# Ledger of designs, part 4: designed miniproteins, single chains

Each design is a single chain, and the fold is of that chain. pLDDT is the mean over its residues in the fold that is shown.

## One batch from the design tools (miniprotein)

Design m111
Fold by ESMFold2-Fast:
Structure m111 (fold): chain A 77 residues (1-77)
Amino acid sequence: MKIPVPLRDISPEQAAEGVRRMADQAEALGADPETVKRLREIAEKVRKATSPEDINELLGEAASLAAEAIQRAMEKK
């Protein structure tokens, strides 16, 4: 897949911080510890990413994982 517009306004550090915030939010909402750990691992990968395409892909993966975790937490309660 090709991303026509890179995340030029987001540094790898800022993108990683965003994913860490997603992990913290998922944890606060009762997400499984494994899901929270996965989100934090994605944050580290984002920080080490060498291309805007990799950063965008990892951010998309993190957002999908966080959304799924929130849905599962709401279903359990």
Scores: mean pLDDT 73

Design m112
Fold by ESMFold2-Fast:
Structure m112 (fold): chain A 92 residues (1-92)
Amino acid sequence: VKELADALAISEKYIEVDEKNKKIYVYAGSVGRKVIEQAAKNFPDYTIYAIYDLSGKPPSEENFEKGLALAKALPDSLDTLEADGFRIERIK
């Protein structure tokens, strides 16, 4: 988690790791998709999801929790979902 947080220049509290299912969820803020894709190369066994808050407000743990719930409900058949003011993207 720390290595990914440092690579993306975000706080560790905005990254959720699901070790059982090999999934990582990132509250991406202003971090672009290509930056996350580059960092994702260091985690080849993990599926990585980026959560974007479309409200334009500063990152918050409360908003991350809301976006995280949406991302965890994302069907495996979808690479992108936009709902409830969030955009969820499967990076890999």
Scores: mean pLDDT 77

Design m113
Fold by ESMFold2-Fast:
Structure m113 (fold): chain A 98 residues (1-98)
Amino acid sequence: PATLSPENIAAAREKIPALLREEIRLLRELGAPEEIIEALERALEAFERGDLEAFREALERYAELVARWLVERGLAAPEEAERGMQAVREALLRVVEL
């Protein structure tokens, strides 16, 4: 269970930007649509400035675009994409509660 502490907040601030930057790099290498990359870049910028509402909105937009892209490429069924989005929403709520 996540306990709100200065150490946990500091760790999240360091790890989340690094993970987002790595994801952006991988998406560019995979040839993901620019709109997906832009959504994730907006999430990174929002997090770096401490705007957790904008961060959540940008990540939800990212998840929607990724789900659509995977379905369009035949890499996921629509139901699988919906489950993935639900998991992302639940993870985002957990991160914002930090």
Scores: mean pLDDT 73

Design m114
Fold by ESMFold2-Fast:
Structure m114 (fold): chain A 74 residues (1-74)
Amino acid sequence: GAGEEAVKIAVEGAAKGTKEAALKGAQEASRIGRDSAGGMGAASGAHDAALTETATPEEKKKAAERGGRQGLAG
């Protein structure tokens, strides 16, 4: 369903490890998963991770993955 698709998009964006990919994934997930708690949670987690500004590239990748995973768990 739409919620499951939103979760998939958010996780894929976060998994790419770039700020732009994570933000785009979160944005699309927010639009598709608006009526799904799981989809909205994943989008929120990915968005927060993508807003990291002072981290190293490795820390950004880990933060994005954790954000997406934490959103899925909620």
Scores: mean pLDDT 60

Design m115
Fold by ESMFold2-Fast:
Structure m115 (fold): chain A 83 residues (1-83)
Amino acid sequence: MITEEQIKEAFKKYDKKGDGKLTIDEAVNALKDLGLKEKYGLSDEMIKQILERYDKDGTGYLTFEEFLKAVKDIIKAAKEAKL
């Protein structure tokens, strides 16, 4: 199972600027590091589109809270076979 600790570590790994935010491209790479692409058969484009929907600030960046929600929603959708 993917834990919240693993999600946090992936976020921190790609937050090289220490801003507490990831660009959409950095967030895609963080999700790939978590194995979500391989585990659920998601394309990079699918992941990017999902992540863009959680950019509530409209800045082109995801906060940790937005990233965490996106990951949880991806896992939930995959379990429900909805992708």
Scores: mean pLDDT 76

Design m116
Fold by ESMFold2-Fast:
Structure m116 (fold): chain A 75 residues (1-75)
Amino acid sequence: MKTMHLELGEDTTLEELREKVEEAYRNGERLYVSTPHIEMAAELIRLAEEYGIEVEAGDSHGIMAVWLAVKRVIE
């Protein structure tokens, strides 16, 4: 399974995040996301639930960064 790594910048929008999640979902790839914004992390979890994708979440070096790994649940 190929992993798509996405690093979110300050200019990253929710629409861009959605497009990346949909791209990973269409390709059947695991998506690994790093973001310092809790609202972006919450939206990623919501999108994962909507697409039926399993989410693995963890904190890296404290509350300033949230690491999310998603994979397609359908197998």
Scores: mean pLDDT 61

Design m117
Fold by ESMFold2-Fast:
Structure m117 (fold): chain A 120 residues (1-120)
Amino acid sequence: MLKEEIEKKIKEAAELLREGRYEEALKLAEEIIKKYGEYHPATAEANGIRILALYFLGKKEEALEKAEKIIKEFPETGFSLYAKAAKYYIEGDKEKAKELAKKILESYPKSPFAELLLSL
């Protein structure tokens, strides 16, 4: 189960991205990942936010590298859904990114990451 703290911080990181506060969003996402583990189920969404924050900071190659690593390690998991959605958005396939965001919302109706992608 996600800790209430993790969910609150993920929502805050997504809001920072909406506001264009990309460095703060990246820092918060990285703090979540560091505290709870990079490959923990509760941090899957924080990885998606980190990837988008890196892209909006102009670090496209690093963002894609992070996404591809997660997709390779966890191809059939919630980790891969967030990473795939972020990767499609970065590569300009906004239609596929939104399709995956809607799929995430079917399992997690209040996903801040999925809601963020649909608002971009």
Scores: mean pLDDT 81

Design m118
Fold by ESMFold2-Fast:
Structure m118 (fold): chain A 87 residues (1-87)
Amino acid sequence: MKEHYEEALEKIDVLEKDLEELEKLVKEDPSLSVEELRKALERLRGELEKLLEHYKPKLSPEELAEIEKRIKELLKRFEELVKEKEK
């Protein structure tokens, strides 16, 4: 279902943009606490999980695999960002 796949990709793009803003804050704002960062990342994780659950029955296996791959890449960036802030 092409429309559901495109919607899922657009929603992931929005969440990726939110992550890019957090990555910028980690570099530019020394007052940003690890606690605040973890709270923001936990919110984004919840939104990614909700997105996956919503689209899982609506996508083909191939489309779902691509969405899961993008989500996994974003979750890896979350882990890297926390490690960067803890330095």
Scores: mean pLDDT 80

Design m119
Fold by ESMFold2-Fast:
Structure m119 (fold): chain A 104 residues (1-104)
Amino acid sequence: ASPLGLELLEEVAEILSETPGLEARLEGDTLLITAEDTSAGRAIASAVAEILSRVPGIEVRREGRTFIVRQRPDDAELLTEENREEALREVREAIAELKRLFGL
């Protein structure tokens, strides 16, 4: 994994660790996002996963309530500092909006 990809996943994990309704864990180069069985938790986890799925060089898979996020092995160099900053901004904005919608 590239340093930029790891930094993105680490920063997303930190943001989500402070977010009610879900759990985020970084294991090596893989970010695991598990939604609580609530409307808010599912909405936030799905929105974040969707944003990350659009980041060049990032792959997202869903298994039940858990989203598995990691860098694509052959596409690590597609992730730029600009893409990282944009993804982090979109994640923060989506979480803030959904928190307002769900009264969190």
Scores: mean pLDDT 81

Design m120
Fold by ESMFold2-Fast:
Structure m120 (fold): chain A 71 residues (1-71)
Amino acid sequence: SLALELLERARRLRALAEELGSPALRAVAAEREALLQEISSPSAKQISLEEFLARLARLEAEARAALAAAA
């Protein structure tokens, strides 16, 4: 399922951020976790699929940049 895949990717990013000790990666991991919490919250307003995908794409780009900087 998409939800499980997104959760697994978020967990992998968190683990990588902690392993590398990168503040930039930890910041991206926290934003990704916050986005998933936002869409999963029963009290949250539903964000559009377009907005969700745009925010996810931005976080993916930030994760790649942070990972490159940490290497």
Scores: mean pLDDT 77

Design m121
Fold by ESMFold2-Fast:
Structure m121 (fold): chain A 95 residues (1-95)
Amino acid sequence: MEVERRARELLEEALRAIEEKDWEKFEEAVAELEALARAGEAAAWRALAELLEYLVELLRERGEEEAVIELGERAVELARRLAELAERGERLEAV
């Protein structure tokens, strides 16, 4: 689907921006993913979850505090759950 392709492209752009340390491009890609996610696009929530999972792994590799890593892991779980709710067309107030 068009939206799933766009979410994947934005995820790839965000990951590349991290590798290149281009924080402006990273922020732009994340902002567009957030806009799609707020519009109820499950693919965007899944892409955000994947991006957060990658960031949590980077924090772990850098030896960041376990509490920070645990918070990141919880954010990934929430994003994945929101993707499932969006995919089913369920409203948060109904769950």
Scores: mean pLDDT 75

Design m122
Fold by ESMFold2-Fast:
Structure m122 (fold): chain A 85 residues (1-85)
Amino acid sequence: MTAEEIEERLAELIKNKDIEGIEKLLQTELGLKPEDARKLAEALVNNELAAVSAVENAAGEVVLVGIEMFTEEEFAELRAQAEAR
């Protein structure tokens, strides 16, 4: 998957509180260890909504460069803004 596709899918999985889906995505696409993927998935779901920034490095590897936690209201505003285009 592209960095943008990973970012979008991860945001949707966090919104749906799909811990297993987040774990699988992080392990498959970002190469995280199972224990690290689980800890991150639980943290993202327990802190509710998040935006994730991912980029491709010069080697074509996708790396996470930022994870920003949002409230439900802030995330709803971001979604409305994105859907307005």
Scores: mean pLDDT 63

Design m123
Fold by ESMFold2-Fast:
Structure m123 (fold): chain A 84 residues (1-84)
Amino acid sequence: SMVEQEKEALRRLEEALRQAEREARRAIAAKDLARVRELLEGLRYSEGGLEKLREAIKDPELAERFEELLERRERLIAELEAAL
């Protein structure tokens, strides 16, 4: 079903975001500016995929969950930018 496909996509996005958050914390703590820049660019280049996923989500509860993940992503981007 579409709902199951959307749930799987959100689970994958949340897992990817958790990994990015852990890598970002490590890079910032190590003052690895090259890695901070790489992570920031990776997050920015994923924007098109996120817009497509937003358009695909039809379930209101999943849409709310997706917006929560977007807020976490924006916070992560701000944290990476602040470290530069």
Scores: mean pLDDT 85

Design m124
Fold by ESMFold2-Fast:
Structure m124 (fold): chain A 99 residues (1-99)
Amino acid sequence: DEKIREEAIKIVKELVEKHPEEDGRDLPSKEERFAYIEEEVSKLSVEERRFFIAAYKFEKGEISAEEFIEIVREVLEKRGKLTEEKLKQLEELLEKLKA
């Protein structure tokens, strides 16, 4: 379950073209990875900040997979980056997270 969430966040970051590089593999804990993300969020645009806050909340189990994917879709749409291909990838990711 937790591993599926971590992989989902990584996939979603690839869909959001401008994001800070995450060094999650070199960090020993989830808390350290999210502390890094929170620091980088302070430097981001409003839409990018919204995305990273949602990713953090999703990892902590505070929001559902459906709610998280909806926020990602809105961020991509606001940035003019929501393509049919990316929408399809988000739908596939949501199905995987519900399983």
Scores: mean pLDDT 63

Design m125
Fold by ESMFold2-Fast:
Structure m125 (fold): chain A 72 residues (1-72)
Amino acid sequence: FAAVAPLFPVRDAGGAVIFDITDLVLLLVAIRNGGPVPADVAAADLNRDGTADITDFVLFVRAARGEEVVLP
């Protein structure tokens, strides 16, 4: 049932992709669940290492702040 739910980035009412506190909370929940998100690993795995971990959290925070982020 949880196969295709966008974890983040969440779209606003205009359809634009945004990074906000809701996306951050979803990523933290994924990390607390012990690694990869079953429903959407790609959305949570920003650095594409196959798991949702603290490195992805750091990348998300930087992107959400509007900073330049270099992905692998």
Scores: mean pLDDT 53

Design m126
Fold by ESMFold2-Fast:
Structure m126 (fold): chain A 88 residues (1-88)
Amino acid sequence: SALRELQAFAEELLARAERGEVTAEETYERLAARLRELGDEALLAELDRFAATLPDARGIAMGFLAAIAGRLGEPEAVFEGPIEEVAA
């Protein structure tokens, strides 16, 4: 599924954000490019809101992962915190 691939891509961006390898703007641009390829304007609008309200790449990636999980009909982690997905 393209949406599953987008989820994996966002998870990789979150991992890079935790390592300080990607900026908030770069995270936004990479996710926005994928959404434009998918033609998912609703998710793009949600990404725009996250970029406007969340201060860093980690926050943007985490918020976006929650939005993707909702689209997939899967529960997402209530908090990501110091946990798993992106931990070293």
Scores: mean pLDDT 75

Design m127
Fold by ESMFold2-Fast:
Structure m127 (fold): chain A 121 residues (1-121)
Amino acid sequence: SLKEKLRELVEDVVTAVYDLIDAGNYDPREVQVAITQVLKKYLSESDLTLVLAYAGTEVPDEVLAKESEMVQVATRLVRFALDFVTNGKATLSYNGKSVTIDAATDSKEEAIKKVQEVVLG
């Protein structure tokens, strides 16, 4: 189901960023590569191109809202991953819900659960 795919996508992205931080890797380029490899499991090539373009640009919410839920969530997860590795803390907001994850206080398992709760409702 879509909800199962979204749950797995969140787990894979959050796991990838925690694994990079645990390895001492804070390079945004290596984060982008790792996240792109995760997204390839969930998105078509055209949707992947769209997600990466939207994540790298300040696109209006009205434009992003016209895309599939998978594209909307994946775009937010790419932004979250880059902010989280760069700052050690990042906020993800979706459908009127929001959560801030802090690498200093949140374990990988806690971060996965909290982000899943925002994405899935």
Scores: mean pLDDT 87

Design m128
Fold by ESMFold2-Fast:
Structure m128 (fold): chain A 95 residues (1-95)
Amino acid sequence: EEEERKKALEELLKSYGLPDDVIKAFLYAFEGKYDEAAKWYSKASPLTYDEALERIKELFSPEDIEKIKNMTLEEQIELMKAYIKSPEEFKKFLE
């Protein structure tokens, strides 16, 4: 269930102390909504919109988004845990 998935990811990210605006950015990125993701990430950070957009696209390519959409909730949770450890672990998880 998509709503349950979104709530579980939100609770996980909140448990690691991420600000609400950063959580919104990641959730939009998981949906492939790069514009919205970049707007929230820019608002939550010292990055400009263009810098935030580049960063989001580096973390979530269109191929990565398709993989994420095909993941179970458990796999998406493990992916977010990998990201919290490092961006490199996150990319390894997507391979």
Scores: mean pLDDT 74

Design m129
Fold by ESMFold2-Fast:
Structure m129 (fold): chain A 82 residues (1-82)
Amino acid sequence: SLTPMSAETEEILKLLQEYQRLREEMIARDPSWEERLEALAREAEARGVSEREFVDELYERGLLTPEEKEVMLKLIDKLNEL
């Protein structure tokens, strides 16, 4: 990292590690998950949908568990506070 680590950075890294674990579980459940997520993210961006709204859409479509949604939203909130 080009920037010294702060307490805020450590919290974000912990959330990123949790997200990475969930991402591995999502890929194990659906091996095409990353390809699907990338395609859906591009469509959401083209529609002007926020990252938070995108996560809500994924959950409503049954693509995320409640726990996965919660971790993704926490990560988005923390990154938006920087």
Scores: mean pLDDT 76

Design m130
Fold by ESMFold2-Fast:
Structure m130 (fold): chain A 79 residues (1-79)
Amino acid sequence: AEERQKAIQAAQDWAQKGVDFAKQNPDLGIEKLRQAVKLAEQEKAQYPEYADLLTQVQKLLQQALDEAEAAKAAAKAAA
């Protein structure tokens, strides 16, 4: 259905925005990615077929967390 396609696209858009924000502001990017995970979890709860989307978004969140830790360490050294 069109509504489900829009929901998947919205979760992907949230994930992409999270990645983009993480490059400029890691903390904000992580929060955006957490929102994407929450959206995917809500969809998966009603529609198990979206489990793959949830896994992909969780992987992006983990990558952003790893990058944010490195960025925070660099920022602390500069501050």
Scores: mean pLDDT 73

Design m131
Fold by ESMFold2-Fast:
Structure m131 (fold): chain A 88 residues (1-88)
Amino acid sequence: MQDYIDQAIQYLQQALRYVQQGNIDSAIQYLQQAIGLLQQARSQGGGQNIDNAIGQVQGALDQVQQGNIDGAIGNINSAIRQVQIARS
């Protein structure tokens, strides 16, 4: 579980960098990978913070696809925070 959480944080941080650079295609790929890792963490007993993080990443993906960069950044930062709380 911790390995999936740590990997999800890394993918979310990279997605954030791509969103900030305007590299939307790469941001989408990293957000999709983060969702997969968070779903694996959830299947191994991830709690409400992991479920909240999955929702935030899905929201970020929708915002990025609609061109709402500020909304996507907010959702990614919220997802990172939820995942870090789950790790603690």
Scores: mean pLDDT 85

Design m132
Fold by ESMFold2-Fast:
Formats: sequence, C-alpha cells, structure tokens
Structure m132 (fold): chain A 90 residues (1-90)
Amino acid sequence: AEEERLRAEIEELLKKVKELTEKSFAGDPQADVEASKLETRLLNLARRLGEEAYQEVVDELSKYTRELREKYGDEALVARRNAMIAAAKA
C-alpha cells in the first residue's frame, strides 16, 4: 500500500536524520547540514500522511535532540548553532 511505503521511507529517513544529528553533536558540522536537508525531506513525507504523522515526527526529533543534549551537554548545542550560522554565511 502507498501508506505502508510512505511509512517505510519516513522510518528510514528518521533513522538517517538521527544518525547525522548525533554526529553533529559529536562535532561534525557537515553532518548538521546533511541532517537539515534530510529532515526537510522527512517532514515533507510525513505531511503527506497527515498532520498527526507530521507532529509525531516533530515530537520524535525533539525528544532525540533532548537526549543528545543530556548526553553531550549544552556546549554541544551552542557549538552546533555556531556551525549552522557559519555554514549559512559561507
């Protein structure tokens, strides 16, 4: 079914976004750029399933970011934001 296929694609992209987000928190600024691009695609696919599916993905990403913040500390969040600002100005 189309819905089953979309859910499978969303699950795969969510896994990749989580992996790249963790690499970004560990100090890879390129992983942050790649995670942002895949997150955009992920959110667009989730929106195709509906508002509820979109919100579930947003909530899961927010939860994962909180877990990474607890693991790597607030300094990692500041470093990630600085890397994003630097990439946007390049």
Scores: mean pLDDT 77

Design m133
Fold by ESMFold2-Fast:
Structure m133 (fold): chain A 76 residues (1-76)
Amino acid sequence: MSPEEELAAKLVEEFKARLEALKAAGLPPEEFLAQYEAFMAEVKAEMEAAGVPQGLILRVLAEMEEARQALLAEME
């Protein structure tokens, strides 16, 4: 696996772990979404700063979006 793919995989796992922690904290939906958006921005900025290819960044963001939609469905 390339260093860029390893970084992307690590960030996805870290993101999933943080989403689980946010869900477990019992935050109101609006606070959850605000923290989620901030974390997404951090991950994107970190990947861009590391020179990760745009195609890989989009793939990671798509996976994060799927996780977000699944959690939001559970919160309804």
Scores: mean pLDDT 75

Design m134
Fold by ESMFold2-Fast:
Structure m134 (fold): chain A 93 residues (1-93)
Amino acid sequence: DIKKEVEVARRAVEEGTARVEEEDEEAGRRFRELGEEMIKKMEEDPSLAGKYLMEFVEKADELGEELEREGRTEVGETVRRSADDVFREVGSL
């Protein structure tokens, strides 16, 4: 049920965004943008929802690597953990 997957994805992205924003507002905004792009793609092509979830995790990992290279290691780890939480919650449906 794509509507349920989108609802779960939206909630998980909001929770992850809130966690990242507590540490870094810019990183939180970027995390939200990645999540919103994933959700938009899932709504446009439900048959590829798993692909878009994987692309989100990959892009969030890239964001985490960028933050770690800038010396913002704790924020990078929070981004990766938050993306893993989204993957776990959506992937359990």
Scores: mean pLDDT 86

Design m135
Fold by ESMFold2-Fast:
Structure m135 (fold): chain A 61 residues (1-61)
Amino acid sequence: SLADYGPRFEEALENEDVETVKDLLAKFKFVLVNSDHIVELIRNASAEIKELLERAGIRLP
């Protein structure tokens, strides 16, 4: 769920934990951008993380 996904995704983005971001995207990509908070986290993510999001088929804000 987004409640579990949000905190872990935020931690991974802050630590630039590419492998954790990749794993979470594989499981939850369909709901990834369904909140303003997640959109904000993605906008502030590193280039490496943004590339992973694009490869997962996520439209970047």
Scores: mean pLDDT 68

Design m136
Fold by ESMFold2-Fast:
Order: sequence, then C-alpha cells, then structure tokens
Structure m136 (fold): chain A 68 residues (1-68)
Amino acid sequence: KKEEARKKAEEIARQLAERHGGRATVSFLSDLYEVEAAEHPAADGSVRLFLGSKGEKEALAIVRIEPR
C-alpha cells in the first residue's frame, strides 16, 4: 500500500539521519508501493538516497541527509 511504503521510506530516512547525526528530508516524486534504496554520495558530502518500487531504476523519492 502507498501509505506503508511512504512510512517505510520516512523510517529509513530517520535511521539514516540518526546514523549521520543530521537531518533527513524526503521528497516524494511519485507514489511508492515497495521500497528499494540506492545511495548516491554527492560531491558536497551530502548523501542522496533514491527510493524506487519493484526494482525500478528511476527514483520515486529522494532523501537528502545533511549533517548539521
């Protein structure tokens, strides 16, 4: 269900924010039904986590984790 997938994405973001000692922001680009994650470290040291559904390569949500 979309609500379950969104809550799971937000929980993943929360865990990553705790791990990095910062704040996570989730941007939903489309509906999520199942969550798969791929990390893309940015040159500025922030981490982008791309969340997709059913093994899709396109990001359906983006999580930004910035230590503050």
Scores: mean pLDDT 60

Design m137
Fold by ESMFold2-Fast:
Formats: C-alpha cells, sequence, structure tokens
Structure m137 (fold): chain A 63 residues (1-63)
C-alpha cells in the first residue's frame, strides 16, 4: 500500500542518516525523508509536496 511505501521509505532514510551521523538533527532526518519519498515517486503519485501531505493522502486511500 502507499502507507507502507511511505513508512518504509521514511524508516530507511532515517536509518541511513543516523548510520552516518548518530547526532543528526531533526531537520537533517526530515530532509532525508522528503528526498527518499520524492525519489520513490510517492510525491508525484499522490501530488503531495511534503512528507506529511504524502502520508495523509496515502492513509486516505486506505479508507
Amino acid sequence: SLVEKVSEAARRAREEVLAKDPNASYDEIHAAVEKRLREAGIFEELGAESADEATNKAAQQLL
């Protein structure tokens, strides 16, 4: 599902950032999550401009 794709992409982006810098800021993690979602085509598929919007749209499609 799209929710699973968003969750998986966000989790992997967070893990990659923390593996390189365990003290990475929230902003760095957030930027990596948005990049991962964009690269995965999730932003384009949902017409979303942010990670939060993409997550909300994916959740709505499950209803």
Scores: mean pLDDT 69

Design m138
Fold by ESMFold2-Fast:
Structure m138 (fold): chain A 73 residues (1-73)
Amino acid sequence: SADELLAQADKLVAQAQQALENGDYQKAIELAQQAKRLALEAMRQGGDVLKATGLVIDAIGIEIEAKWKLGLK
């Protein structure tokens, strides 16, 4: 369900943040991209738009920070 996709995306955002804090920037990017994909799919399936949007924003923030740490734009 959309709610299950949002729960998975939330868990992936938390894991991406932990990877970022541990200096595993490549893993943080991968997890953040997966979280973003699940949140967008949940929104497409009629899930909570505000919650999904928040998760997408969080995932993008983690991805940007991790890419910056790797010297990527």
Scores: mean pLDDT 88

Design m139
Fold by ESMFold2-Fast:
Structure m139 (fold): chain A 89 residues (1-89)
Amino acid sequence: LANAGAAAFNAGDYSTAIANFSKAIAINPNNALLYLAKGIALSKAGSYNDAIADFKKALNIAPTDLIKANLASALSKAGSAAEAAAVAN
């Protein structure tokens, strides 16, 4: 499922990637990398508010700089520049 999601993402099929990562999350709900991957796919698809929710979930599981950077980028694209700046710092 995660491998199928990654393959779809690399092919630019973000809808299929989101679906496969969602299935992987249902099996392993505490894997921060699955929420990160789904959030990135949602952001590439232009669904910034949904990406923000998944990045926040990933950050609660594993507070990494990579997740913070992706969350800040999604917040900025959603129009929350002040919140994005706070997360990035």
Scores: mean pLDDT 79

Design m140
Fold by ESMFold2-Fast:
Parts: sequence; structure tokens; C-alpha cells
Structure m140 (fold): chain A 70 residues (1-70)
Amino acid sequence: SERAKELAEKLNSLDKESALQLFAQAAATESLPTLQEIIRLLSEEMKKAIRPIVEALPEPRGSRLLEALK
């Protein structure tokens, strides 16, 4: 979706601290399919940076997003 692409581009362009804050907000508000698409569009460095946030999410959201990080 356009929403997922816009968020992923923003996350990839931000500094690490700002990107982690934005991702945490998105993880609380965006749908699971949108978050999976966002994660697949992230740089490898950003995927590693957000992993602790994803691991802390309630199930089944956490496990499904961890699959997108592989």
C-alpha cells in the first residue's frame, strides 16, 4: 500500500532514535498487514534496530512481524 511505502521511506530516512519512536507509534496504530509490508520495505540496518520493539509486542502480532523480519 502507499501508506506502508510512505512510512517505510520515512523510517529509512530518519535517525535511529526518531525511527524507533515512529515505528513504536506505528506498531500501536497500524494494521498487521500494513506493518508486515513496512518491515519488508525497511533497510537491513533498520530491521535489526526495530527487532526489540517487535519482540515486545503482544501475540500474535509479535510472532507474525518477526516472520517478516526474516
Scores: mean pLDDT 84

Design m141
Fold by ESMFold2-Fast:
Structure m141 (fold): chain A 70 residues (1-70)
Amino acid sequence: SEEEVERRIKRMKALIEDLKANPDAVTKEQLKEMLEYFKKQGERIVAEHPEYKEEVDKLIKEFEEIYKAN
C-alpha cells in the first residue's frame, strides 16, 4: 500500500538524519553495509512503486554523500 511505502520512506529519511546528527556513531565499514542494505530497500520500493523513484534516488544519493564524507 502507499501508506506502507510512505512509512518505509520516512524510516529511510530518519536513518539519514540520525547519521547526520551522529556521524561518529558508526564505523566506515558499518556505513558501507548500511548503504548496501539501504540501496536494496530503495530498489525494492521502486520496483513495486516506480512513482517513488525520484524521492528514493535522492535519499540514496544523500546516503552516498554521507559515506563519501567519512
Scores: mean pLDDT 84

Design m142
Fold by ESMFold2-Fast:
Structure m142 (fold): chain A 60 residues (1-60)
Amino acid sequence: SMEERERRIQILKEVLDALKIISDYLIKKYNATPEEIERFKKSLEEAEKRVQEEIDRLKA
């Protein structure tokens, strides 16, 4: 149903927000070097891309 799709989209949007918060926390907690931060950010961008692809798929 549309209501089920809307709920799933909302959950996925909250997952994207949570990923950003958790990533900032972990970078600070482990006092990451600039090189480590760059590699970590690239991994996060890939994860965010996959979640966004699922959101877009649900909207289609």
Scores: mean pLDDT 82

Design m143
Fold by ESMFold2-Fast:
Structure m143 (fold): chain A 91 residues (1-91)
Amino acid sequence: SKREKLEGLLGVLSTLVTMAPVSEDPEVIRLVKEAEQHLKEAQSYLDQGDLEKAAEHMRNAADALKKAAELAGDSEFQASAERVGRKVREL
């Protein structure tokens, strides 16, 4: 189901945020925190059964992680964030 796919992708995004590039750049730190906040919102909306809002927050989290990785020069992490974001957009 769409819910099961979103729950799986939320798990992947939650794992990705723990592996986010370590940086002293305030913008990278801000983007990682933005992603963490979006993932908390996504979990809340999934718990409420609002799959559309959950997916929206997950897309925003993936985009923030992609930007953080781009700024930090972590091409492997950037590719991972892009891949997950694409899967969420397809739901």
Scores: mean pLDDT 86

Design m144
Fold by ESMFold2-Fast:
Structure m144 (fold): chain A 83 residues (1-83)
Amino acid sequence: MKEERAKNLMNAADSFYEQSEKEIKKALEEGDLKKAAQIVGQTIKVLRGYAEQLKPLDPDAAAELEKRIAELEKKKAELEKQI
């Protein structure tokens, strides 16, 4: 059903984001700014895919993911300035 699909997509996006946050944190703790920036970039690409799939199902959930993506884009830019 539409609601179940939107919920499953958002849960998948949340799980992926949580795992990516852990990997980004580890790279930053190790001082590997280049690796951290790369992981952030990959996370943005995957979340954009989920947001596009969510737009026709749940535009509010898609907008929430777009906010998360914008925050990650700012984080990537800050990391790239330090490389």
Scores: mean pLDDT 84

